# Designed miniproteins, single chains, continued (3), part 71

Each design is a single chain, and the fold is of that chain. pLDDT is the mean over its residues in the fold that is shown.

## One batch from the design tools (miniprotein)

Design m10611
Fold by ESMFold2-Fast:
Structure m10611 (fold): chain A 63 residues (1-63)
Amino acid sequence: VEEVRRLVEEAHRLREQGRLEEAGRLMVKASEIAKESEEKRKELRRLTDEELERLGVRAHILA
């Protein structure tokens, strides 16, 4: 996450300087890292939701 922020900030600086090609390269790298983190975030959220549904179903039967 912090690495993505650094890359985005550097890309913005390069864009302000008119170095669009270099800014584009950094944005692509930031997107790749962000996608990996987002996939891990989605997996973690899915596991949590599945656990909550299991607990909800069991509570409904036992209650």
Scores: mean pLDDT 65

Design m10612
Fold by ESMFold2-Fast:
Structure m10612 (fold): chain A 80 residues (1-80)
Amino acid sequence: SRKEELIEEVRRLAAEAAEAYIRALQGVPGALERARELNERALETMRRIGEEFGEEALREAVRAAAEAALAQLPAIEAAA
């Protein structure tokens, strides 16, 4: 469904943002700007989910983003 596709997009964007952040910690030029761009896109997609499908769907999207980010926490800590 459209709701499921958008939630999956949020999860992908959050994962990509976390990866870009790890690259930024490793000193890759432009990676921090890329991480910020991806985070802004994830936030905008979550806002659209809330508008179109309501609070429960927004909660699912926020949880998906958090799970994707937390999965990268050990790599972020190792890179810092």
Scores: mean pLDDT 83

Design m10613
Fold by ESMFold2-Fast:
Structure m10613 (fold): chain A 64 residues (1-64)
Amino acid sequence: GEKEELLKRMEELEREAVRLYLEGRLSDAQLAEIGRLLAEAKEAIEKGDLETARKYLDEAEKLL
């Protein structure tokens, strides 16, 4: 369902952010902001606000 798709997208963005950070291609500030956006997306998913979750994931993806 949509919730499962958003959770999968969140995991994929987290893996990509960590990979880029370990490669030296993402700054500490970018990693921190991505982490904040992913935390906000997780809260939105847990509350059933899937539209807000998608917006936070879109913002996190823009920082990659």
Scores: mean pLDDT 88

Design m10614
Fold by ESMFold2-Fast:
Structure m10614 (fold): chain A 65 residues (1-65)
Amino acid sequence: SEALLEKAEEARRVSSEEALEVAREVGEELRRIGEGLHKGLEIGKREGKSISESLALGAELAKKL
C-alpha cells in the first residue's frame, strides 16, 4: 500500500505540474487576445464602428499576433 500511495502521489504531482503549464500557456494566449481586442476597440472607435465590429476586428488582429 505504501508503494501504491507513492505512485499515486507522483502521478498527482505530474498531473498538477502539467495543469500548471497548460494554465500558463492559456494565460499567455488570453493576454494576446486581450491586446488584440483592445487595439480593435481603439481603431473601431476612431473609425465609428460598432462595438461588435470593433471586437471582430480585434479578434482578427489577435490571430495575427
Scores: mean pLDDT 74

Design m10615
Fold by ESMFold2-Fast:
Formats: structure tokens, sequence, C-alpha cells
Structure m10615 (fold): chain A 60 residues (1-60)
């Protein structure tokens, strides 16, 4: 599967956006699961992933 960076480099911005939105949804699910379990390390990791994907989406 092509990475978001590869899709952006190919000028396929709509596909890059769709891929980022899918990754953001998975990161949000991971964050919710980590919070329910009280796993602070997993919560921090998932939070950083959410922030990263939101920044990438804002730059598209």
Amino acid sequence: MPTVAQLKAAGRAEEARAALEAELREAEKALEEARKKGDLHAEIGATLRVIGYELDLSLL
C-alpha cells in the first residue's frame, strides 16, 4: 500500500487525504481503548499519532 508521503509526491492529494482520514480514525480508536484501560504509555502514543495526522490533514 502506498504511504501518504508517496501519494502526496505523486500529486494524488484526494487519495492522501482519504488515507490520512482512515489512519486518524484508527488512531482515535486506539486512544479511546488506551484511555479505557488506563494505559498512559499507549494513550500518549495514540495522542501523538492523532496530532500528527490532524496536522497532515490541515496541510493538504
Scores: mean pLDDT 78

Design m10616
Fold by ESMFold2-Fast:
Structure m10616 (fold): chain A 98 residues (1-98)
Amino acid sequence: GAVSSTSTSGNLTLTADADTIREGEQLVLTAVVKVPVDSVEFLLNGKPLPSRATVTQEGNTYTLTLPSAEVSDSGLYQALAIGEKNEITAGVWVTVLP
């Protein structure tokens, strides 16, 4: 079943539209920052995102879209909000089933 997952760390909120999806389905993660930051970066299992992933920004909202998930895309998704003096991290777990 598709249940959303949300993690909040201070001024950063990361939401996955589903905590569990099937291979071939779309996954969307949304990071919202309440304060100005220099950048927001996304990581999967501490590594750069797969090349199939796209990241868009509108104001304080950063959206990660993975249009066709693979089982290897399972794991810990993190958003890193990087400011001049502070770094804030939020993470959510997503499982991709075959």
Scores: mean pLDDT 84

Design m10617
Fold by ESMFold2-Fast:
Structure m10617 (fold): chain A 84 residues (1-84)
Amino acid sequence: AVHPEVANSPLWLTQAGILALNQGAYELAIEYFERALSLDPNNVFALTNLGQAYDRMGDTDRARQYYQQALSLNPDNERARRNL
């Protein structure tokens, strides 16, 4: 079981999401990234990777929204810029 302190870490949730994303577990990755954003709405890594997860699932409109949000926080985000 995940300890409450770890489960409430935006950094840990983002890393767990990236691992799930790299394993093709897109729905699980989305859950981790959404939880990270609920704790830190300005988490550019979570926003960018959430966009990538939706894009890989074929939801390009939702992916674009997350990429645009990531770019509004960090205009130099190459991954988000490339997918707009």
Scores: mean pLDDT 77

Design m10618
Fold by ESMFold2-Fast:
Structure m10618 (fold): chain A 95 residues (1-95)
Amino acid sequence: MLAEVRALQEEILALIQQLRPDISQEDLDAVRAYLDALIALGVRLDLLPEVRDYLVGVIAALRQELTGEVDPEAIARGEAGLEALRRALAEARAA
């Protein structure tokens, strides 16, 4: 699963560069750092399936913007994953 989640991270970064060709290296590095932090949180809290689902949903949303192709199931799974991650992040920040 971790290797799959890392592959999804690279796909997101590639899609962002396709949608935003003028993106700065600083902004791209910030996105990579954000995704690294989410994956690390998923490993620490045993929420890698939720991280995977969120990243799949992000990819579906980016592909919709780039190509017009809609994947409502991937987006719905992404929203569920994001809610789990939001709760875990709030708990981690409160601790």
Scores: mean pLDDT 80

Design m10619
Fold by ESMFold2-Fast:
Structure m10619 (fold): chain A 87 residues (1-87)
Amino acid sequence: SALAVDYQRFADQIREAARLMREDPEEGARKALDTLRAAASVLTALDPALGERVRRALREFEEARGDVDRAIAILEETADWLAAQAS
């Protein structure tokens, strides 16, 4: 349900994608994009402002294409923000 968001689960999935990007950038990026798109869709349905924050992270992540360290930093910042929403 769009009214029941597991922010911690999204945060954990994004952190796992960031970890995977250090070992396999292509697979890690695929999982990150899948999770960010899912989070953006769910959060936009709940609150347009929350959805925009995740869509911004998705755009920044796509722009970081070819810079693995920058991409990981964006994922970690986004995961920290999502975890903060859980509390």
Scores: mean pLDDT 83

Design m10620
Fold by ESMFold2-Fast:
Structure m10620 (fold): chain A 68 residues (1-68)
Amino acid sequence: MLSEEEIEEIARKVAEETGVSVNVARGAVVLLQSGFSREQVVQYLVRHGGLSREKAERVVELAEELLK
């Protein structure tokens, strides 16, 4: 599991690149780290983050890239 500081760093980078709030980006990073699938995280961001599916997919793609 990533440290809280590492999660915040990734969340900020995702927020800066995608234009979503840091809170939404952090949610995506935490769910991916918890073993949720890309599709599950996309659905979460659409339902609870208020994102379009296209935007949610971009957020998850970038978060996955930064987690490697």
Scores: mean pLDDT 83

Design m10621
Fold by ESMFold2-Fast:
Structure m10621 (fold): chain A 83 residues (1-83)
Amino acid sequence: LRERARELLEEAERHAREAVEALRAGDLEAARRHGERAVELLEEAAELYREAGDEESAEAARRAAERARAELEKAIAAAEAAA
């Protein structure tokens, strides 16, 4: 469970980087797709940590997912307002 959660965190980081690159390129569809996938992976990692009894890591992953979702929504809204 912890090892699988770690793999999901690494995948989430890759998708987060893709989302940032897409935002820089003006590709809002790609940014939303990669950003949403990063949030999903962080939420899955939090659930796996919770199942493993690692409440501290679960809480950290849950907060990371919440922050990632908020930042994605702000970035998309700002890009739409600029169009």
Scores: mean pLDDT 82

Design m10622
Fold by ESMFold2-Fast:
Structure m10622 (fold): chain A 67 residues (1-67)
Amino acid sequence: MAEEEAMRRAVRGQAEAAREAIRRGDFVTARMHIIVIRELARLAPSEEVREEAERVARELEELLREA
């Protein structure tokens, strides 16, 4: 579905930006991108997309904690 595809693309874009910010040591920007992914998860059109977005946010939060 078009909305699920758009959501998956948005989550991927935010995740890429968050990882780049973490690599630069820009933890404020990284946290902002993770917050956006969490909000996208809340608005997700299906449980599958929501679970994927929540998993990505959790992985990024762990990566940020280890940095």
Scores: mean pLDDT 84

Design m10623
Fold by ESMFold2-Fast:
Structure m10623 (fold): chain A 72 residues (1-72)
Amino acid sequence: MFELSPELEKRLEEKAKEAEKLAETDPEKALELVREILEEALKAGAMTEEQYNFYLEQLEMLKAGELPPLPP
């Protein structure tokens, strides 16, 4: 498995909490923040390209008001 630096892990965790908070007040910003988390996780090697593409597609469908498919 890929190893995250303590600083990066904390940053991703803080962004995840902020996205969850924003989901109720500003869902559009929450989706953008989740996208940033996915990009950082992929670049850090904490996520596979397949997982990243799957979640990115889910975000785009949620943004369009469509139901996302089940995860692979």
Scores: mean pLDDT 70

Design m10624
Fold by ESMFold2-Fast:
Structure m10624 (fold): chain A 86 residues (1-86)
Amino acid sequence: SIFDQIPVISPEELARFLEEAANSDDPAVQVAAILLAKMALEAGSPVDERVIEALRRLHQKAKEDNDPGAASLTERLLAEAERRRA
């Protein structure tokens, strides 16, 4: 089907990108990673413990950077990812 032709991000690829963003001081990289995670979760991409751990790290970084928008969004994404892991 046409749906099967749309490339989906693997949990390993998603986790790698989120891990890179969590270790980056570049706000553009952090925003891109958060938006990628949002799109991947909305598209039904599979989620594993590595993705959840990377999202947890991004959430902590957003809190440390005093970015309430990023903190709120990463909290919501983390909750969604944890539900999908089950």
Scores: mean pLDDT 78

Design m10625
Fold by ESMFold2-Fast:
Structure m10625 (fold): chain A 75 residues (1-75)
Amino acid sequence: DPREVGLELAELGAQLYKEGATPEEIARKVVEFARERGYPVLGLGIADAIKRAYEAGKTPEEILEEARRVVDEFV
């Protein structure tokens, strides 16, 4: 289920950001988990959204919302 996987990846990204991971580390881990679950394109989209939100100085909650928007656009 791409929505379920996407939400899991969004929460993972937000949690890693909250823990002080770099945007590059977050992107790599999100892409890796998405690949393992069979949704590499969704993983790239979520990683890109997280990087953009980080560069814009958004909160972990706002990053989660941005990633959820990517999930909704995917399916």
Scores: mean pLDDT 81

Design m10626
Fold by ESMFold2-Fast:
Structure m10626 (fold): chain A 57 residues (1-57)
Amino acid sequence: DELLKKIDELLKEGKISKEVAELIRADLSGESHSPEAGAAVVHFAVLLLVDEKEKKK
């Protein structure tokens, strides 16, 4: 749920595309476990790490 909220925030900020957001959600829900979904999850994790470090400076 917290991860889903962060996906929505990144999508709203334009940091990820709608397609990437849907791939990440599908992987997290167990609906799909494709290489594309895995790559999207890794990209999402990197964006979260960068965002957290930026906010904490």
Scores: mean pLDDT 70

Design m10627
Fold by ESMFold2-Fast:
Structure m10627 (fold): chain A 64 residues (1-64)
Amino acid sequence: MEAAIRAAKTPVTELTAAGEPVTFPDLAPELLKLLAEAGKASLETRDAAAFLAKLEELIAKHEA
């Protein structure tokens, strides 16, 4: 089971290491903030769609 988790995470880690390991630390605090707020909203409304919407917002910022 851990092999599957490692395989899923390895490509992302390799991409960051092989390419440029920049901006990832800049995204981490924003990602954590969005996750915390989405988690709280999900707990109250139990709405996964709201969680995904906030994640897409973060991705859009990175794509800009």
Scores: mean pLDDT 52

Design m10628
Fold by ESMFold2-Fast:
Structure m10628 (fold): chain A 62 residues (1-62)
Amino acid sequence: GFEEKLNEILKEVEELVKKGYSKEEIEEKAEKKLRELAKEGLTDDQIQEISIKILDFLEEKL
């Protein structure tokens, strides 16, 4: 479901942080993933929620 997709993308973002990617590089990779999720039928509100959580996570970790 939505929560499973959210947890998956957050896990990928965490792995990119651990590998030493910059905030800008992680945001670019996350944007590509969000475009894929939109094609899978997620709503604009769901995409926005995931995007906000990613940005909050990056601000806390970087």
Scores: mean pLDDT 79

Design m10629
Fold by ESMFold2-Fast:
Structure m10629 (fold): chain A 70 residues (1-70)
Amino acid sequence: DAEVKAIVEKLKTASPMERVQLALSLGKWSKDQVELARKMLEEEKTTASASEQNWLDGLIAILDSLIEQK
């Protein structure tokens, strides 16, 4: 749980290149960890700008795909 929070926090400040590397690590997470990360990103989306919402929607879609495969 602390690891999930740390990675989500890092994604918020990461460059596009760093986000790709972090996304690759998500395949190693449990379904519960992916669901927790998805919930955190949905919460961030509620206060995000339109451009940030587009990027967050992209990440949430990736997490949804990972959840469906587990």
Scores: mean pLDDT 71

Design m10630
Fold by ESMFold2-Fast:
Structure m10630 (fold): chain A 75 residues (1-75)
Amino acid sequence: DAEEQKRLEEAKAKLTKEQIEAMKKMFGLKSEEEAREFAATLLVQRELLEELKDKHEYNEAAEKRVKEVVEELEK
């Protein structure tokens, strides 16, 4: 949807070169654009999971996975 695409573009704009390189290394991605899109998607999903957590509708397994990856990306 339009809102999801807007959030993805905003997330992409916030990513640093170091974060993109870390994502490439962590997941064996071949291109910076692929790593940027993947990282942005994870950041958006983390935000959505945090919102759903407030509504008690979140999936704990998905939250744990996304949180671990985002924390590694932010280092």
Scores: mean pLDDT 69

Design m10631
Fold by ESMFold2-Fast:
Structure m10631 (fold): chain A 113 residues (1-113)
Amino acid sequence: GTLEKLKDAIKTLLDAVSKEKDKRIRQLVLSAVKSIRDGLKKLLEGDIEGAIGSFLRAIGDIIDLELLGAPEEIVNSLRTMVKQAIEASKDEKLAKEALKLIEETEKKLEELL
């Protein structure tokens, strides 16, 4: 299901980031997660245009990570988080649970930086 895929992606992301020494990669990961969180939050608020902008920023950060040679685990986990956040947005209860998981991930990433 959507939440299981999101939880697996988060676990893979946090493990990979904890081993990453390039500060630019770590900062771009945090930026991408913040943008995914903003996108899902805006979808919950009915701000579709703002959500599109937030998800496009996350996709841009993911492309930058790939061009910088970030580990495949980081790139694929963030892509999965975008897809599962959008999928979760179709159900209010699922979206709220996904948002909480992404917010907890953001906090853990800030503690790792």
Scores: mean pLDDT 91

Design m10632
Fold by ESMFold2-Fast:
Structure m10632 (fold): chain A 76 residues (1-76)
Amino acid sequence: VEEKFAELKKKYGVPDSVLREVERILRELAEKGIDPKETKVTVEAPARGGDYYRAVTLAKILKELGFKEAKAVPTP
C-alpha cells in the first residue's frame, strides 16, 4: 500500500493531502466492508482553480487502485 502511494505520488506529482484523502477513502470502505472494485466514485469540484485539477488527479489515482469507476465532475 505505501509503495503504491509513493509510485502514484511520483507519477502524478500530487501533494500529501491528495494521498491522505485516498487513504481516508480506502479506510472508510474497508471499515464498512465495501470492495473498491464494486465502488463508483464521483469527485465534485468547482470547474475553476486548482480544486478541479486535484479532483481529476484523485479520480485517476482511485482508478489505478482498482475502483470500478472514478470520475471528476465540475460544479457550477
Scores: mean pLDDT 75

Design m10633
Fold by ESMFold2-Fast:
Structure m10633 (fold): chain A 83 residues (1-83)
Amino acid sequence: MKLTVRVGTTSVTVRDENGNILYSEGTGVSPGLPDTTLANIQKLKPSKITLIFDRGALSVKDEIVAKLRKAFPDAEIEVIEEL
């Protein structure tokens, strides 16, 4: 499965290859990737993850990319920054 994961300032949203929202979670007062979101992505067994970072979430980009590469060593991970 190919997934798009959008990391916003206070939320994260996971979409399938057709653009349907599979999962969405609030991150509180700051951007992040909650362990509950990560666990839900793991259940989907993605072969490709496209990560989109909103401008307000760029501070956590390297941390989240590292976390996903560790969790999905065999998946293709593409990173997109919204400027």
Scores: mean pLDDT 84

Design m10634
Fold by ESMFold2-Fast:
Structure m10634 (fold): chain A 60 residues (1-60)
Amino acid sequence: MRREEEIRRTREKVKEILLKAGMPEEEAERVARTLETAIREGLVTPEQAIAAAERLAEEY
């Protein structure tokens, strides 16, 4: 699997999780973009990014 494809799918999944929780689209997009950057810079894994989105969704 290409890393870029995995990062793109992870970003889409993060945004989906946040939108389903009721987060506004602009805020969900901002969070998804921030996590995408963190994955690209090697700060978090795709799995950690999804887990972070799920935690944010629980608090929203």
Scores: mean pLDDT 81

Design m10635
Fold by ESMFold2-Fast:
Structure m10635 (fold): chain A 86 residues (1-86)
Amino acid sequence: RREELQRRLLEALAELGRAIAAGDRDRVLELTGRIRELAEELGLERGAELARELERKLRERGEELSQEEIAEAADELARAIGEELR
């Protein structure tokens, strides 16, 4: 189960990067929520926190949130998850 969840999390992170590059805000929100759920289930506290923060910003600020802010938050999220998975 843990290895399966880890694989799904890494797949979701790769999809998030593609969605950001495409400017697909709805897909970014969907994937961020999925990443949060997977990080929570895996006990990745920092990853879950960062995903929750990004999800909140996307919901509250929507179109006012810049592409650069989304990319920076996603990069921080990916690095935190990578570190916690060691």
Scores: mean pLDDT 84

Design m10636
Fold by ESMFold2-Fast:
Structure m10636 (fold): chain A 81 residues (1-81)
Amino acid sequence: KLAELRKKLEEAKAAGDAEELLKVAEEALEIARESDDPELREEAARLALEAAREALKVATDKELILKAIALVLRAIGVLLE
């Protein structure tokens, strides 16, 4: 599932699609929070952080910008556990 999310991330980055990048970040965070495997959790959280940061670079809508910031902070929180 992470490999498919990585593919979606690269496609969304190429398209400059902030909403799809945020969806990738949300899905990656769900994988991180549901996983009992610390390596999978870290990989998923890193993917979520990358997706949220890319969303923040292309988002122009205030709500999307705030959502991207919240997802960046949540991903960092998982990585610091």
Scores: mean pLDDT 83

Design m10637
Fold by ESMFold2-Fast:
Structure m10637 (fold): chain A 61 residues (1-61)
Amino acid sequence: SKGQLLDDAAVGAATGALSPEEAKRRLIEAGASEEQAEIIANEPTSERGSEAGRKAGKVVG
């Protein structure tokens, strides 16, 4: 069931049904780590959260 909750939050973020912040909070509540939740919430099909974009954002500093 946790996998379904995580997937639902990720889909919500990707489709815009949930804001990234709301999706992140839901993912953390579902048992994801804060880092995992940030990655998943920021995983839209658009370039906004493309894998390359997320990796670049994570390497800030």
Scores: mean pLDDT 62

Design m10638
Fold by ESMFold2-Fast:
Structure m10638 (fold): chain A 47 residues (1-47)
Amino acid sequence: VEELEKLLKHAEEQLERARKAGAPDTFISALEKEVEAYRKALEEAKA
């Protein structure tokens, strides 16, 4: 569970930095999917 929380936090930070840096939409979309995947995994682990 702790590993998933760290991965989610890292993915969210990566996404925010990518948006601020003006990264390509395809890269931002990939990071958004990664964040959603980790959030879902954490919800399932806590349920």
Scores: mean pLDDT 79

Design m10639
Fold by ESMFold2-Fast:
Structure m10639 (fold): chain A 84 residues (1-84)
Amino acid sequence: LTERQRLEAELALEQMAVSVAKLALSKELSEEEKKELIEYLRRVKERAEELARRARELGDEELAELAEEVAREAEELIKELEEK
């Protein structure tokens, strides 16, 4: 795989991770489940931010923007989970 193809694959995995988190939110969560989901989303956000940086280093601004979108979505979900 080219480096760009590898980044595209990693982005797809992070997009899937956010989708899985949204699916988990479709049920009522215990306090422990909320903490675990917040930690999971924090990791997703960090990996997405690193993907955006790597894409930008390759000059792939479109891929960087998609990765930044994943990071923003993860942050929004964390905020929703922390609001009580």
Scores: mean pLDDT 84

Design m10640
Fold by ESMFold2-Fast:
Structure m10640 (fold): chain A 83 residues (1-83)
Amino acid sequence: SAHEMALRRKLAEAQRLALEGKYEEALAIYREILADPRASDKLKAEAYAGIGEVYEKQGKLEEAKKYYEKALELDPDNELALN
């Protein structure tokens, strides 16, 4: 849907912000995706995995693990959460 495409563009923007070290901005967008009840389980899994990666880069490994586990609950094949 057009809405899912818009959320996927938000996901890409959050991933870009995280790569630039703008973690708080990235986390805010990931949480917006998670708050949208129309987001697919796959897209929500990608958002959870993105949050996990941010926490991992901040050295918060236990928090990162929790979010990777949430990603795998929604999409067992999520590549980022499996690595």
Scores: mean pLDDT 88

Design m10641
Fold by ESMFold2-Fast:
Structure m10641 (fold): chain A 64 residues (1-64)
Amino acid sequence: DEGLERTKKLLAEKPKILAIKDPEEKKKKIKEVLKELGYSEIELKAIEGDPSVSAEEMREYVLE
């Protein structure tokens, strides 16, 4: 199940992402993880284009 594998990888990366103190590095790491998980370019651009969204909000936004 592709969706299940994506969720597992995202959950495995969660503690690494949460350990990043710098919000810009955190956003970059989230984008890289999502790209590796096969998230579409449209999804990545939506996340990247909202500078007001925190790194944790970016995760929640994608995990709907």
Scores: mean pLDDT 60

Design m10642
Fold by ESMFold2-Fast:
Structure m10642 (fold): chain A 72 residues (1-72)
Amino acid sequence: VEELLEQARKLLEEGVKAFDEGNYDEAIKLFDEAMELAVKAMREADDFSPLGIEAAVLLIQAATLKKAVESK
């Protein structure tokens, strides 16, 4: 679970960087991949555990960022 969360965070960071560089297609792809990893982490984590909560937060952050890119 921890490695899935770490990869999801890295994908979020790369997506934000791609968005800042004007590469919107790459940013959307990276956010989608971060969302998939966050969902997998949520499934593997115990319900209401700190790791499960962190995965849910990452999922919401990735979805919000994807929407922001799509609005450009």
Scores: mean pLDDT 76

Design m10643
Fold by ESMFold2-Fast:
Structure m10643 (fold): chain A 63 residues (1-63)
Amino acid sequence: SRLEAEAEVTLLLMQASVYEKAGDYEEAIKKYEEALRLAREHGLPESTIRAIEQKLEEVKKKL
């Protein structure tokens, strides 16, 4: 369901943040990409999708 997707995306974003703070940018990118995929597949708000896309691009620049 959409609610389950929203919960999973939230969890993935929290996990990505933990990896990012640890300096593990490769793992953070994987979690952000998974969150983005789920957000798009389940039709989450465009504002949410754009926020994840922006964060993913920001983290990729740190590699």
Scores: mean pLDDT 88

Design m10644
Fold by ESMFold2-Fast:
Structure m10644 (fold): chain A 56 residues (1-56)
Amino acid sequence: MEPLTEEEKKKIEELLKKYKGNIYKVAEELGLDPEKVLEYLIEEGVRLLEEAVRSL
């Protein structure tokens, strides 16, 4: 099971904005498992939340 590349991560973020958070459509468009996309988004969301909390 290969990790996501930086290019794939950028495409996930782009498509997530395009599909308004529909991870299933993002996964379908990229040919990835929804679980893999979801795991990346959870990890990225934790990073964004940490950054937001530090701005408070």
Scores: mean pLDDT 73

Design m10645
Fold by ESMFold2-Fast:
Structure m10645 (fold): chain A 55 residues (1-55)
Amino acid sequence: SLEDRIKKLTEKAKEIAQEVAELKKKYGISDDEARRLAMEKLVEAHKEIKKEFEK
């Protein structure tokens, strides 16, 4: 269902935010770069989820 897809995407968004925050601390990535990376990862996660639920 659409709600299940939204739940999965929300879970992935939380995971991506944590991952990017850790990368920022370890590699000194700027806030702007961290936001861009998070958006890019979220778009890829959305594409994967879309493919998983499209049958």
Scores: mean pLDDT 78

Design m10646
Fold by ESMFold2-Fast:
Structure m10646 (fold): chain A 69 residues (1-69)
Amino acid sequence: GDAEAKELLKEALEALRAGDTAKARELIEQALTLSQNPDLKKGLEAALERLEAGDLAGALAAIHDSLQV
């Protein structure tokens, strides 16, 4: 559920801070499959889009915003 999605998102944040973008992407994709909150899903989609664009700062911001939902 959304609580499990947020725990994966915290792990993704740690992975991204460590420079492991591949692990961060995998964790965000897993969080997206578990999320039921539309606002959380939107934040997760934004984080993935920013990672694909190479915008690491934007991805970190999207993850932080998603954790506050």
Scores: mean pLDDT 82

Design m10647
Fold by ESMFold2-Fast:
Structure m10647 (fold): chain A 68 residues (1-68)
Amino acid sequence: MIRVSEAGRAEAEAALPGLRAAVEELRRELEEALAHPERYSPREIAILQAALDLQEVALALAEEMVAA
């Protein structure tokens, strides 16, 4: 488990709403792109997928810091 200071935990807690909102936003954008492949290139879909993956990792790390 990740060991964090009280200050680090407070920072992670403050970041959680923004990280959750970012993940939800990217999921909605990816779903829209997949539903309309004629409006989005495979490269654009790949970029959205990569951005979602990155934000999901950041959210998981922040949640671990809060839980520690």
Scores: mean pLDDT 79

Design m10648
Fold by ESMFold2-Fast:
Structure m10648 (fold): chain A 96 residues (1-96)
Amino acid sequence: DLSAEEILKQLEASVEMAQILIDEGKLDLARKLLDQVEEELEESEKTGKVILRVSKLTKDGKVVYTEYTAEATPEDKKRLEELRKRVEELRERLNK
């Protein structure tokens, strides 16, 4: 299981990856990644937790979805708000 800090770092990494995809002109992949992050951020706001959803391929060839959650501190909530703003800025770039 992941800590809130580990979940937040992974969400921040996903937002950074979306930025890279936009800069590389891979707009459809960037949109898909931003959609995923927006869903995770919306659920985090509704639940008061930090949330990360990851798909894993098992040894038996099955795809399993794992959801990681942790309680959010006020500082974690501020970081989630900052990530939401960054996602909104990237979404605007995609629409230009």
Scores: mean pLDDT 80

